# Designs tried in a protein design run: designed miniproteins, single chains. Part 98

Each design is a single chain, and the fold is of that chain. pLDDT is the mean over its residues in the fold that is shown.

## One batch from the design tools (miniprotein)

Design m3403
Fold by ESMFold2-Fast:
Structure m3403 (fold): chain A 73 residues (1-73)
Amino acid sequence: DIAERLAELILNDRAEEVLPLLAQWKKEGMSQEAITKLMEVVNEAVLYKIQTGDAQAAADMAKERASEIVASE
């Protein structure tokens, strides 16, 4: 699950692993629009985590928004 994987990376301070995963999903047929939106979601979640210290809320936000993006593909 794309949304769950992104949330796990945000929770565990592994956001640097997002770019290789996005590149792989693009290669597998995901649209550039979806890739761009997912990157924006990850950046927003990372900033939220830094500003609030709430890793779980940041991960939950990323999972919810990523699920909506993936469902629209």
Scores: mean pLDDT 83

Design m3404
Fold by ESMFold2-Fast:
Structure m3404 (fold): chain A 80 residues (1-80)
Amino acid sequence: SSALQRALEAGDRAEEVLRDDAGGVETVRRAKQTALRNPSVAPTILDQLERLLDAAREGPEAADRALYDLGMTVLYIEGL
């Protein structure tokens, strides 16, 4: 599968994991939309979403840090 398809699938998994965190879900949805608008950044978005999924298994503090990093990555890409 393409990097874009894998990024969208990772985003769907992250939304499910974060379903009770409205702000976290919004950040993940924004990341998915960023990858859809610019597929060339899909590998970067995929890497950050996989890090978020790994961090969520460690605990909420790790997940919050990874979610912050994802949000910053999205803002950086959108600011280009």
Scores: mean pLDDT 88

Design m3405
Fold by ESMFold2-Fast:
Structure m3405 (fold): chain A 60 residues (1-60)
Amino acid sequence: MSIDELAELAKEMKEKGYSAAEIGRYLYEELGASPQQILEAMKRAGFSNKEILEALLSLV
């Protein structure tokens, strides 16, 4: 998936009430996105640095 597609999906999941950690795990485990792709996608989707950190820490 492209970074734009991942960003749009992350935004939609946030609007549905998913946490940053849940979104990060979904993108990583179900879609095979790399940590770098998740960082760029969530940043583009307007997530805070704290939310992005919470997502990335949930992956490792």
Scores: mean pLDDT 86

Design m3406
Fold by ESMFold2-Fast:
Structure m3406 (fold): chain A 103 residues (1-103)
Amino acid sequence: PPIALLHAIQGAHYTRKAIEAFRQGNIDEGIQYAQQSIYHLQLGYRASQSPQARQHLQQGIDYTQQGIDAGRQGNIDEGLQYLQQGYDHTVQAVDILQQDPRE
């Protein structure tokens, strides 16, 4: 069903917004966007029937959470690296889900 793909796309969108906010020094706003990303990635994970997509969505969740934790500690460069890794894994999940007509 398109539900997993739609949530993965929303997750990618919000992680990108979190990265932009962190780059601007708007850390609290970036954390809020990253939390919205995790919410959507969790819904995408639950909706997906692809083991490969679910693995990348879980990695996207885990790295995005590490980005939040680093941001809360004031380690912005580390937080940006984690958010970028979370984004990259989420994009991989989107690519997989777009190729599977069941998703």
Scores: mean pLDDT 92

Design m3407
Fold by ESMFold2-Fast:
Structure m3407 (fold): chain A 71 residues (1-71)
Amino acid sequence: DDALREKMLERLTKALQQLGVSEEEARKLAEEVVDLLLKGEYEKALQLLIDKLGPEHRAAAESMVHELSKM
């Protein structure tokens, strides 16, 4: 569903920018994470977010993955 993918991308890109990620990097990271989530690869999606954001943002990354997986 293209509409679901677009909504997930918009939400995650905004959340990443609020954490200080640049628009271009947030878009690229959001695309990779959303594609992994749509494939059911939740552990890989979470790990990618933590690797990019840093361990201090683990709770935020877990929250983002959880919210997007419920969409």
Scores: mean pLDDT 84

Design m3408
Fold by ESMFold2-Fast:
Structure m3408 (fold): chain A 100 residues (1-100)
Amino acid sequence: LDIDQDVLDLAGRVYDSLGQAKRYLAQKNYKLAALYIEQLRRYAVELARLAGDEETERRIRELSDRAIQYANNKDSYGALRALTELGREVDRAIARAVEK
């Protein structure tokens, strides 16, 4: 279905940005990590909107802002934990969007 392709395209962008953010946090490159978390937020919000899940969209924004704050404070563990929760919210949005 058309919606399945749009979901897969957005999911790919989200997971790429998430992977890059986690990679740069592991390297303690907090500036690049924050940049990729901002990109992740944009794509994840679009995905949640496509799913029609307003609650998940709100949670994604909250977790993204928290992850950026942790990265800016050089708290790799806090940022990674927030990104893990964000990934779960993204997985829920994908499942909801694909269910039709």
Scores: mean pLDDT 84

Design m3409
Fold by ESMFold2-Fast:
Structure m3409 (fold): chain A 74 residues (1-74)
Amino acid sequence: AAPSAAELRARAEELLAELERYSDDPVWQAMRDFLEELLAEEARAPPGQHATLRAMLVRALEAIERRLAELRAS
């Protein structure tokens, strides 16, 4: 089942906090900024666009989590 908006927001907030630890890295800063922008767009989106923005949030969260896992494995 697709995650709820509340679950996605909670995951995003946890990732944003973790990404602040890499504040000196422009790649991680760009990922943080992108995630914050997606959250802001989802919050103000009209009805009917929420499903698309949530799918984009899932993709963004998975991509960031994968990059962090790769960094830890290196």
Scores: mean pLDDT 76

Design m3410
Fold by ESMFold2-Fast:
Structure m3410 (fold): chain A 88 residues (1-88)
Amino acid sequence: ATTVNGVPIVTESKKFKKLLESLSEDEALLIVRRDYALQHPEDVIQLAKDIKKKFPNVKKIIFLTVPDDELAEYPDYDAVILAKESLL
């Protein structure tokens, strides 16, 4: 699986299908657990910078903080990156 700083990039998801479909061709969505975003804001900012460095076609990163149950399918991860495969 493609990762940035150990965070998985998700190009297909049943749960996040509508969010993925709503993204423009130059957008990525960074979904982060609320508690993690509050405790480690510097890591979240660095992750966004590293996404843009690794994928120069990503012009905009949308940031979304969610309660833990929204990432229940990703129990080992504090964040996931949603992006269209064409950006990778």
Scores: mean pLDDT 84

Design m3411
Fold by ESMFold2-Fast:
Structure m3411 (fold): chain A 65 residues (1-65)
Amino acid sequence: SARERIIAALEELLAQGIGVATAREIAERAGVSVRTARRLLRGVPQANGLYDVAAAVRHLRAELA
């Protein structure tokens, strides 16, 4: 699913020491549209379009089950 692809992309960013990323960067890495990434990242803390990668993983995993 798009959610699982985004989680995998976010975990790769964390493994590389990257703590913040844009929806575009996450979408490109996950192979999904930027629109889909923004929708799934809704509610994740962000500033100036930069999302907290660790918080994004926690948020998305809580709903994946």
Scores: mean pLDDT 82

Design m3412
Fold by ESMFold2-Fast:
Structure m3412 (fold): chain A 114 residues (1-114)
Amino acid sequence: SLAEPALRLALRQLERALEKLKEALKLVEDEEAREKVKEELEKAEEYLERAREALEEGDLEKALAYLEKALEYLEKAKKILEELGDERVKPLLLEIGVLLGMARISLGLAKLLL
């Protein structure tokens, strides 16, 4: 299926966004905000692992569903960091926004090819 390359690309884009969000989190001094972001990232990581397993099994519809859930949690984490208004994290948030945007395009393409 042509959907599989698009789903694998989305997985890589979301994994990169997760790594950049973890980098941004290291700059956050607000402990309450840090804990909230960490919770969203842990959920995203769980769904990315489930998506990887679904791709290995050839279950492309299941992989799509899990990648969409991972995207939702990564977007929630990004929003919490944006609301803090810390200028030190702004460049990372811009890069994260681009990665999440690319992942949305890849997932949209996968839906058309399923």
Scores: mean pLDDT 91

Design m3413
Fold by ESMFold2-Fast:
Structure m3413 (fold): chain A 72 residues (1-72)
Amino acid sequence: SPEVEEMLRKIGELRERLHEALARKDWEGAIAAAEEIARLSKELFEKLGDEERLELVEKNAAETLAWLRAQK
């Protein structure tokens, strides 16, 4: 699906921004990128009807965001 391909492309761009923010110790930028990744990943797996992946994305996002917020 072109829509799914576009969502995957955006997630890839956000992961690059997250990596750059982490390298600079830009915790606010890293949190913003991680939140957008979580939102788009959730939308993607909701569209695909993959409930197991959706639960894993929500759990991993919560753990990642908690870790990032602890760095501040």
Scores: mean pLDDT 86

Design m3414
Fold by ESMFold2-Fast:
Structure m3414 (fold): chain A 97 residues (1-97)
Amino acid sequence: SGAEEMRKRVEKILAEATEEEIEEALKKLAEMFREEAEKSDDPEVKKKLLELAEALENKDLERAIELLSEMSGISLEQAREQLEYAIAELIAELRAK
């Protein structure tokens, strides 16, 4: 039940989100991945994090999902769900200001 409640909350946030809220969330998420890239000592990890940030900045969500799936060793479906969750959490945080 907890997982279903979380999924419904994420779906509601994304359905009610404005294009401006989505763009701001994607920009914030891209900034977070760029900061992770700067902290990484592994050049391959750094490159993938920068590619992920660029995909988010370009609103290339399919490329972002592919990169998340590859980097995390999860399915494309799980990567999509994680991305949607991250976007919804950032929108909720922005609304709380």
Scores: mean pLDDT 86

Design m3415
Fold by ESMFold2-Fast:
Structure m3415 (fold): chain A 88 residues (1-88)
Amino acid sequence: QKKVVLLSSRNAAQKAAALEAAGFEVVATTTPGSSPKAVQLELVNKKLSDEEIEKIKALKPDLILYDSDISPETVEELSKIAPTVLIA
């Protein structure tokens, strides 16, 4: 089962449900309650801290999906962990 990190503030619960229906496991999210079993990640000023990045690395995701509201610096760091794709 492929693991996905979902960094989306827009329709996050619906996006998580769609990914799970498609056979992905949503292992981390930035929107509380969007996926009940996922690790909750905190965004501060559209950035993930080094501690949050380490949490993502530990989960060994196959894919990272993000919104346009995530900082370019955070996207660059995430791209070193797994394929990182902009969604709406």
Scores: mean pLDDT 79

Design m3416
Fold by ESMFold2-Fast:
Structure m3416 (fold): chain A 85 residues (1-85)
Amino acid sequence: SSEERRLRLEREIAASFLYMEAELMKDVDSPLSEEARKKVEEWLENIENLTPEELREVVKEAIKMANKKELSAEDLRRLAEAFER
């Protein structure tokens, strides 16, 4: 259905965002960055099993992490906008 296709797209967009975060964390050699990266990778492994509500919370936390790693606000805005479609 169109709703199923939308939810699949939302999950794929969230996964792409989390992948980007994990990749950015690889270049930071610190215990805190490694722990944060592992958390993001754990969310990625479980993304297909999350409810829409849980997925929203994961994305919200990923955005908080992104702010600490200086990702573009425009990129985050575009991701959120696409996620709401």
Scores: mean pLDDT 59

Design m3417
Fold by ESMFold2-Fast:
Structure m3417 (fold): chain A 72 residues (1-72)
Amino acid sequence: SDQEAADKIADKIIASIESLDLPEEVKKKVLEEIEAIRNDESLSPQEKVDKILELAADTSAYHYGVEIAPPK
């Protein structure tokens, strides 16, 4: 199902973020945003996947020295 695909992608991204050498506050905020996206009933499973992939790309950019502003 689309929901199962979204959950698998989220799990892989969570594992990847936890393996990165990032400050704990950055990891915590990114993981909280992923959970917020997963639990947002206004979003379709595809929209959830797209938003989680955007967060993963931004997190990777931060790891490689491109600064992203943490969401407030």
Scores: mean pLDDT 71

Design m3418
Fold by ESMFold2-Fast:
Structure m3418 (fold): chain A 74 residues (1-74)
Amino acid sequence: EETLLAAIRSLLEREREEMLTLSPEEMRKAVEKTRQAVKQLIESYKFSPEAAAKVEEIVEEFEREMEEAIRRME
């Protein structure tokens, strides 16, 4: 599970770098797609409640960062 948490962090860091090259509209769509992908990942694997909560925290931070970036562009 620790390895999966590290993989999710790495995935979100890569997504962040790619999204910063997009328009605000495209970035909003990409954030939603990333959220859906993470939900499916949690549902597909048998995560402990602790691991699921940690993933949710990581995704929340990512979403806040992307929303702030979008606001700065508009």
Scores: mean pLDDT 75

Design m3419
Fold by ESMFold2-Fast:
Structure m3419 (fold): chain A 80 residues (1-80)
Amino acid sequence: MRKAIELLREAVEFIKKAKQSKNPEEADKLYKQARAKVNEAVDLAMTLSDEKARNLLLDAAQYAYLGDYKRAEELVTEME
């Protein structure tokens, strides 16, 4: 669980940087990095036997994947 939370925090940071970037190529690269981290977090979440923890991680991952970094960050913070 801790590693999945760390990956989602990294994804949130990349999304924040992408939205602040004035360079579309840099923004695209940052979004791709964020989605890679989200995919890694989802893979880890699917190994969890705790359904509640898994569902919270998957919800946070979904918001991050959609670029809603504020909702993703809120859910990640609630899990800590």
Scores: mean pLDDT 82

Design m3420
Fold by ESMFold2-Fast:
Structure m3420 (fold): chain A 81 residues (1-81)
Amino acid sequence: LSAEELRALLAELERAVREDEALSPALKSQIMRGLLEAGEALAQGDVERARELLRETLESALAQSTNPATRALLQGYLARL
């Protein structure tokens, strides 16, 4: 992924997470913090670090998610990394 593609993916994922009614407030907060950290890495020009932080965030969220639609969403974003 390019920096532009990864930035677009972060924006798309932020919206998807905000609109997901099955994610707990605590898990939403955890994901949003991970997205912020990935965005900060991108701002510093470190695309690989941003991708790794995003992957780690999504894998952690997936391990804590039980809703099938939410799991499919998170797996879909992981597959795009």
Scores: mean pLDDT 87

Design m3421
Fold by ESMFold2-Fast:
Structure m3421 (fold): chain A 105 residues (1-105)
Amino acid sequence: MEEYAKKAGEYARLGGEKHGPEGASRAGAEAGRGAEEGGGRENIVAQMGGGSGATMAGMGSASGGVENSAEGAELGGEAAARGAAEGGGEEGAKGAAEGAKRGAE
């Protein structure tokens, strides 16, 4: 579970570094979607975490540019994966990591 949270954060960060705030937001949104698919309906907390991460990435961009967006995305992705693990178990966290990876492309 911890490894999936770390991976979700890392992929969200990569999305932010490659595509700026839009990449960070996309990675966070896809992490939430992956968490829902892996953990099922019980993964609402992970979906909310992904949304918050995208919002933080956008706010970070306004105050400090792409580097802050990437950091916000990383924190949001990790939070989404942890929420997924608590609501949908390990499959939810794994789904969040795979979603973040897909969004980072």
Scores: mean pLDDT 64

Design m3422
Fold by ESMFold2-Fast:
Order: structure tokens, then sequence, then C-alpha cells
Structure m3422 (fold): chain A 95 residues (1-95)
């Protein structure tokens, strides 16, 4: 069930980032970074479903730049996304 937990963590990343992208209080820069995190999470989910664990990890690693932008504008959301990303990585590497 490590892959099932990785999927659940990736879906949490997507949900938090989608909510941030739709938040009227968020800056345009934060919303754009959130949309990038959504795209990367969708790419990681697709890679995970294809059994390409290495590609899934690369997509998660590519979130570092947009996460820095989110941390500046929405630090609470950034912490929640970072925790879910870390959980996804741990479960992928344990599979």
Amino acid sequence: SHLARARAALERVREIAEALAADPAASPETKQAAREVVRRAEEALEALDAGDLEAAIRHLQSMSEPLRTIAAGAPEAAREIEAAVKEAVVHILSA
C-alpha cells in the first residue's frame, strides 16, 4: 500500500494547490505558482499510475521553485504542500 499512500499524498498536494489557485485573497504570483504545483502533481500522478517511480520523483523535485513562491505569499499552504510532497516521496521510495 506504499503506492496507494503516495497517490493519496499526491492528491492532497493537488487539492491544496487547486484551492490556493482559486483563492481570491492570493496574489497573482502565488496563484500562478499554485497552478504550476497542480500541473506537476498531475504529472507525478500520471507517472505513478504508469509505474514510472523515477519520473514521479522528478516531477515532485520540480515543485521546489513554485513552492518557494508559495512560501513567500501563502506560508501555511506551502507547509501543507511540502509535508504532503515529503510523504509522497517517502512512500514512493518505500515501494
Scores: mean pLDDT 90

Design m3423
Fold by ESMFold2-Fast:
Structure m3423 (fold): chain A 79 residues (1-79)
Amino acid sequence: SEVAKKITEYMQKAFEYLRKARELAGQDPEKAKEYIDKALEFADKTLELGKQDPKYRKFAEAGYELVKAAAEAIRKRIE
């Protein structure tokens, strides 16, 4: 499915940005926050794709929640 491929691509991009944010959290907090925002943008895109196809809704929602949890964990390290 093209929807499933897009969800996977957006999730991969989200976690790549979270990895970059984690690496910069102690060195450049402002850039780390920028990467967190980009990760959450891809998480939102994943959630919107899930709304378009009920077959993938739960999968997209689970991915969105994982990105949000990881983003919050990184934010706590910046605070």
Scores: mean pLDDT 87

Design m3424
Fold by ESMFold2-Fast:
Structure m3424 (fold): chain A 100 residues (1-100)
Amino acid sequence: SRKDTLIELLRGGIEMAEALKEAILNKEPLLKIQVLLLALLGTVTLTVRLLREEGLEEEARELEELARRLREAIFAKDEEKALETLEELIELFEELLEKV
């Protein structure tokens, strides 16, 4: 079902965000951080689409804005901002998981 797919995307998003956070904290190579970022951004894109189909437009926009801020922080090598944005993203995924 669409709800089962959304639950899987939300759980996967949390796991990917936590993996990316750990990679940043461990100062992993930039390529590894970029690969993890792209995987997370892909999951966010699919999640946003499903949220909009469910009429959750405000949550979809918030998720898109967090993804944009995360991409910009990583590109700028702003580790503190990237980690802050990842925590906000994990919290939003957890809140969404409770609503579905």
Scores: mean pLDDT 89

Design m3425
Fold by ESMFold2-Fast:
Structure m3425 (fold): chain A 103 residues (1-103)
Amino acid sequence: SSKQSLIDTVKNSIKKINDSKDYDIDTFEKIVLNEIQTIYNQAKQLAQQEGSSAQQILNKIGEVIGKIINLVDLAKKGDEATYKSYVDKISDLFSNFKKDIES
């Protein structure tokens, strides 16, 4: 299903973000921004196909994107330990979003 495809995309994004802990912050930012764009575009397409029931998913990812952008900005200002902590927080935000759309 289109909803299952979105879940699979979020799952793959979580893996890519976790695998990026050893990258520099600029490369990490590019990965995160590409992943949120991919997820947002799929959620938008799902909302267009399934109407109002999928609009809640689109609204939720919009909120998650705002939080992720703030965490990336904070990570740029921190040391290595701070950066790794924010990678975990960003991964958790995607994991929570995945659980919300699986419910």
Scores: mean pLDDT 80

Design m3426
Fold by ESMFold2-Fast:
Structure m3426 (fold): chain A 73 residues (1-73)
Amino acid sequence: MPSVEELIEEARRKLKEAMKVSTDAIALTALAVRLVGAEFLYELSKRTGNEEFLREARREVERTLEEIDKLLA
């Protein structure tokens, strides 16, 4: 099972690919903001040791990946 860090890296890579093929600037901007939010939650989980922040970071990255995949389709 991929770690949250691996999911964030995958999302960054796929977002770069989506930026090359998608003309939906509003969707691309929203996805970039969501990814930054997920990264922030991941950093909070590391600083606090709170597993709820880690769970939320995973959920947000997974949702962001699903939306990026829709733009790549």
Scores: mean pLDDT 84

Design m3427
Fold by ESMFold2-Fast:
Structure m3427 (fold): chain A 87 residues (1-87)
Amino acid sequence: SMEEKVELIKKLNEVGKEVRDEFIPKLDAIRAEAEANGWSWEELVARSRELIQEYQKKLAERYKKVVDEFKKKYPNSTYKFPEIKPV
């Protein structure tokens, strides 16, 4: 069970890094566009919120796939999975 937990955590961390690396440049692009177009703080926050929601949704979907694959590989695992809520 300990080895199974380590495998799951490693896969979740790998997926988390991949999704983060994809979204950091997108957030930087929004900031650059805000500066170029003189956006208000409120508009920047609104656009950033949309991207953060997309990030959270994609992260949750990717994590669910990892957990589902792990459960198929280890159907008798008693590991308590963290609850993943998109928002």
Scores: mean pLDDT 79

Design m3428
Fold by ESMFold2-Fast:
Structure m3428 (fold): chain A 98 residues (1-98)
Amino acid sequence: ALLEEARQRLEELGEETFRRAMEAADPSVSEAEIKEIVERAREGALRALETGDQQQGVQAFNEGLEGLSKLSPRAAAAFGVGAAEMQEAMEQARAALA
């Protein structure tokens, strides 16, 4: 199903975003905290796609960016790139679902 394909794509982009954020962050930053923030943003994006609430997706990404910037500005920058990719994937999925 298109929604299942979108879920898989967001999972792949979320994993890649987590990897990039971990590579950018200092070793002292918690891997578990970075993973939790990235997963919450991905879950928020998926809910936004399922409900059609674009603002919910934007809010989830903004919360992720704010959370990561408190842990590591470099991790936050890497997350920002991944969030843009996830937003584009959501837009493509929404267009396909229309």
Scores: mean pLDDT 80

Design m3429
Fold by ESMFold2-Fast:
Structure m3429 (fold): chain A 89 residues (1-89)
Amino acid sequence: LIEEARRLSEELVRAGEAGDEERVEELLRRLEEVLRELAELTRRGEVSEEEFRRALAEALKAAARAAAALGLISEEEAAAIIARIEALE
C-alpha cells in the first residue's frame, strides 16, 4: 500500500501536467482509498505513524502540483502548500 500510494502520487502529477482532469479525479479517488486503508493499518499498528505521515505528505504535495498544473490554483499557492507540508515533516 505504501508503494501503491507512491505510484498513484506520481501518476497524479503526470495526469495534472497532461491536463487530464478526468484522470486526476480518478487518481485522487484511488489515492484517497489507499490512504484510508493505510490509516486503518496504522491504527492497528501494522504501519508506523511515520510511514503513514510520509505517504500522506507525498499525496498532498502531489495533489497540490496536479491542481497547479491544471490551473485550479496558482503555482505560487502550490509552492506555499508544499512548503507548509515539508515544514511539518
Scores: mean pLDDT 83

Design m3430
Fold by ESMFold2-Fast:
Structure m3430 (fold): chain A 102 residues (1-102)
Amino acid sequence: SLREDLLRLIGLILRLIGLEIDAEAAGKAEVAAAIRELREEGMEALRRIDELSEEERREIIAILERTIAAIEAALAAGDWEAAVAAARAGAEELRRLLERAA
């Protein structure tokens, strides 16, 4: 449902905010910037949520969940380069989906 997708998307955005704060606290400005870029795409999806189909909303949620998991795994391994790459790849994938959603 739209309500369930909305609450799930808000939760994922909050997780990205937490990761951005943690990256800044660790002195990893490039990681924080890449996570912020992903968060901004997630916020754009949230702004447009009522114009997105159920399939598009599910794809957006899946992209964010997969990307956040990849970022968390990279950060746990101390692989800052992998965390940046994962965040940027997820942001690009989400941006392309939003560009196609009409």
Scores: mean pLDDT 90

Design m3431
Fold by ESMFold2-Fast:
Structure m3431 (fold): chain A 87 residues (1-87)
Amino acid sequence: SLQDVIDQLRRIKAQLQQAKSADEAYQLGLRALQLAMEAVPDEEIPRLIGQMLRLIGLVLDGASLDELKEESLKLIDEAIALLEKQL
């Protein structure tokens, strides 16, 4: 259900707030985007793909834990807000 996806995103957000490495923050951000893509309307998928490409670009550019954590938290909050509008 949409509620189950929102609950999972909130759990990923909590894990991300405790992340201690750039790789951990990146992996949690990717997991959240993959989960959101399964639940959002098809018209929102290109936007989420754009967000995924941005996150990958940050990793390739050697972004810090704080930068990846900030970007991933922003992506999760935007995904939760989008899905809550569908309830």
Scores: mean pLDDT 85

Design m3432
Fold by ESMFold2-Fast:
Structure m3432 (fold): chain A 56 residues (1-56)
Amino acid sequence: MVEKKVTGFGSGIFSDLKIEELKKRFPEVEIKKDYKTNSYIITGEKEKVDEAIKAL
């Protein structure tokens, strides 16, 4: 299991719709909002996490 942090809540980049699509495509990966740093934390298997980040 690996955890990666994606920074930047730019309008349109991390919309709720995009996050829902990613969760459907990568159900084995957990995507969480980190409100303290305005980032997304993606947790799962390395290969799945890397694919999810590339899809962002």
Scores: mean pLDDT 71

Design m3433
Fold by ESMFold2-Fast:
Structure m3433 (fold): chain A 66 residues (1-66)
Amino acid sequence: SDEEIIREEREKARELRAAGKAPPLSPERRSLLLSIGATLRAIGDEIDRELATGEAAKDVPLIEME
């Protein structure tokens, strides 16, 4: 089963880390991932604000613009 495979893989990973054989995530890759995560969160916040504004204006009739 998938659950058993996942459990086995997690156990192997734990064993390797405990034995000091599993390499840690590189600091360069960690920094990159953290930067991407922060950027995506900021974009998400902007989208949420735009959606909230759009939803509040949803009942306003469309007017002709350029």
Scores: mean pLDDT 68

Design m3434
Fold by ESMFold2-Fast:
Structure m3434 (fold): chain A 97 residues (1-97)
Amino acid sequence: MKMEEERLQLQALGLAAQALMALRGWSLDEAQAYFERMKKEGVEFPEEIKKLAGELNETTDLEKSLELLEEIKKLTPDEEIKEGLEKIIETLKEKAK
């Protein structure tokens, strides 16, 4: 469905904003400003990243979330988002112990 593709794009963008919050120490307002700007600019994520971000949003299982985050990190071309995702992964791994 076309609406599903848009939803997955927004999920990927939301994850990118969260990664930058983790990396840069951004407030929620700063992350929201980034999200709205990227949405307005029509930034399109690769289909594989969008699908993984959608699966991440649907799961409540910590181990599955870690697997999905590692895959998204591998596919991410942006070095700052990649570093932010690594910080999220490390935080979740420590919380799982």
Scores: mean pLDDT 79

Design m3435
Fold by ESMFold2-Fast:
Structure m3435 (fold): chain A 95 residues (1-95)
Amino acid sequence: DKAKEAMLKSAENEKNPKIRANMLKSMFIQSGFKGDTKMIEKITKMMEKMDKKDQQEMLKDAELMKKVAEKRGDKKMVETLTKSIEKLKKKIKEQ
């Protein structure tokens, strides 16, 4: 997604870590809201190779999004986020 890549590049140039984190979380939340399970899977796969802190932050975001998806009855997103959570927990434990 060219628009999401442009947002990521903008975040990399942002000197304020709070604003940068909010931009990345916004992208994740928007993907969850739109039912973009493929984007969630791509982000999860990338996070498996990232440092432990980034994995822990993604895990928290994934758990929150799973609760939102459950309240909305989005079964496909709940399943996708459950798999992402399990993979991230396993990778964090291995480090």
Scores: mean pLDDT 72

Design m3436
Fold by ESMFold2-Fast:
Structure m3436 (fold): chain A 80 residues (1-80)
Amino acid sequence: MVPKLNLESLEKALNSPSESMRLSALGNLPEAIEALTDVETLERLRKLLEKVIEEDPSERVKELARKLLEQVEKRIKELK
């Protein structure tokens, strides 16, 4: 099966009270970002990551989200 990014499932996981669940959800994103070719989906993911950086109570989660945001921004530039 081809792994597909489900933004609704990701958003639900990122709203989990469990830090380990949020870290796990983010940890699966590097491969998904590399596989994405749809700029609209990448821009939606970018907004979701920006929200995590702003609102998440865990600095560890925020730090990982910042790294992923940079990866998303690079991918968007490659596709434009």
Scores: mean pLDDT 80

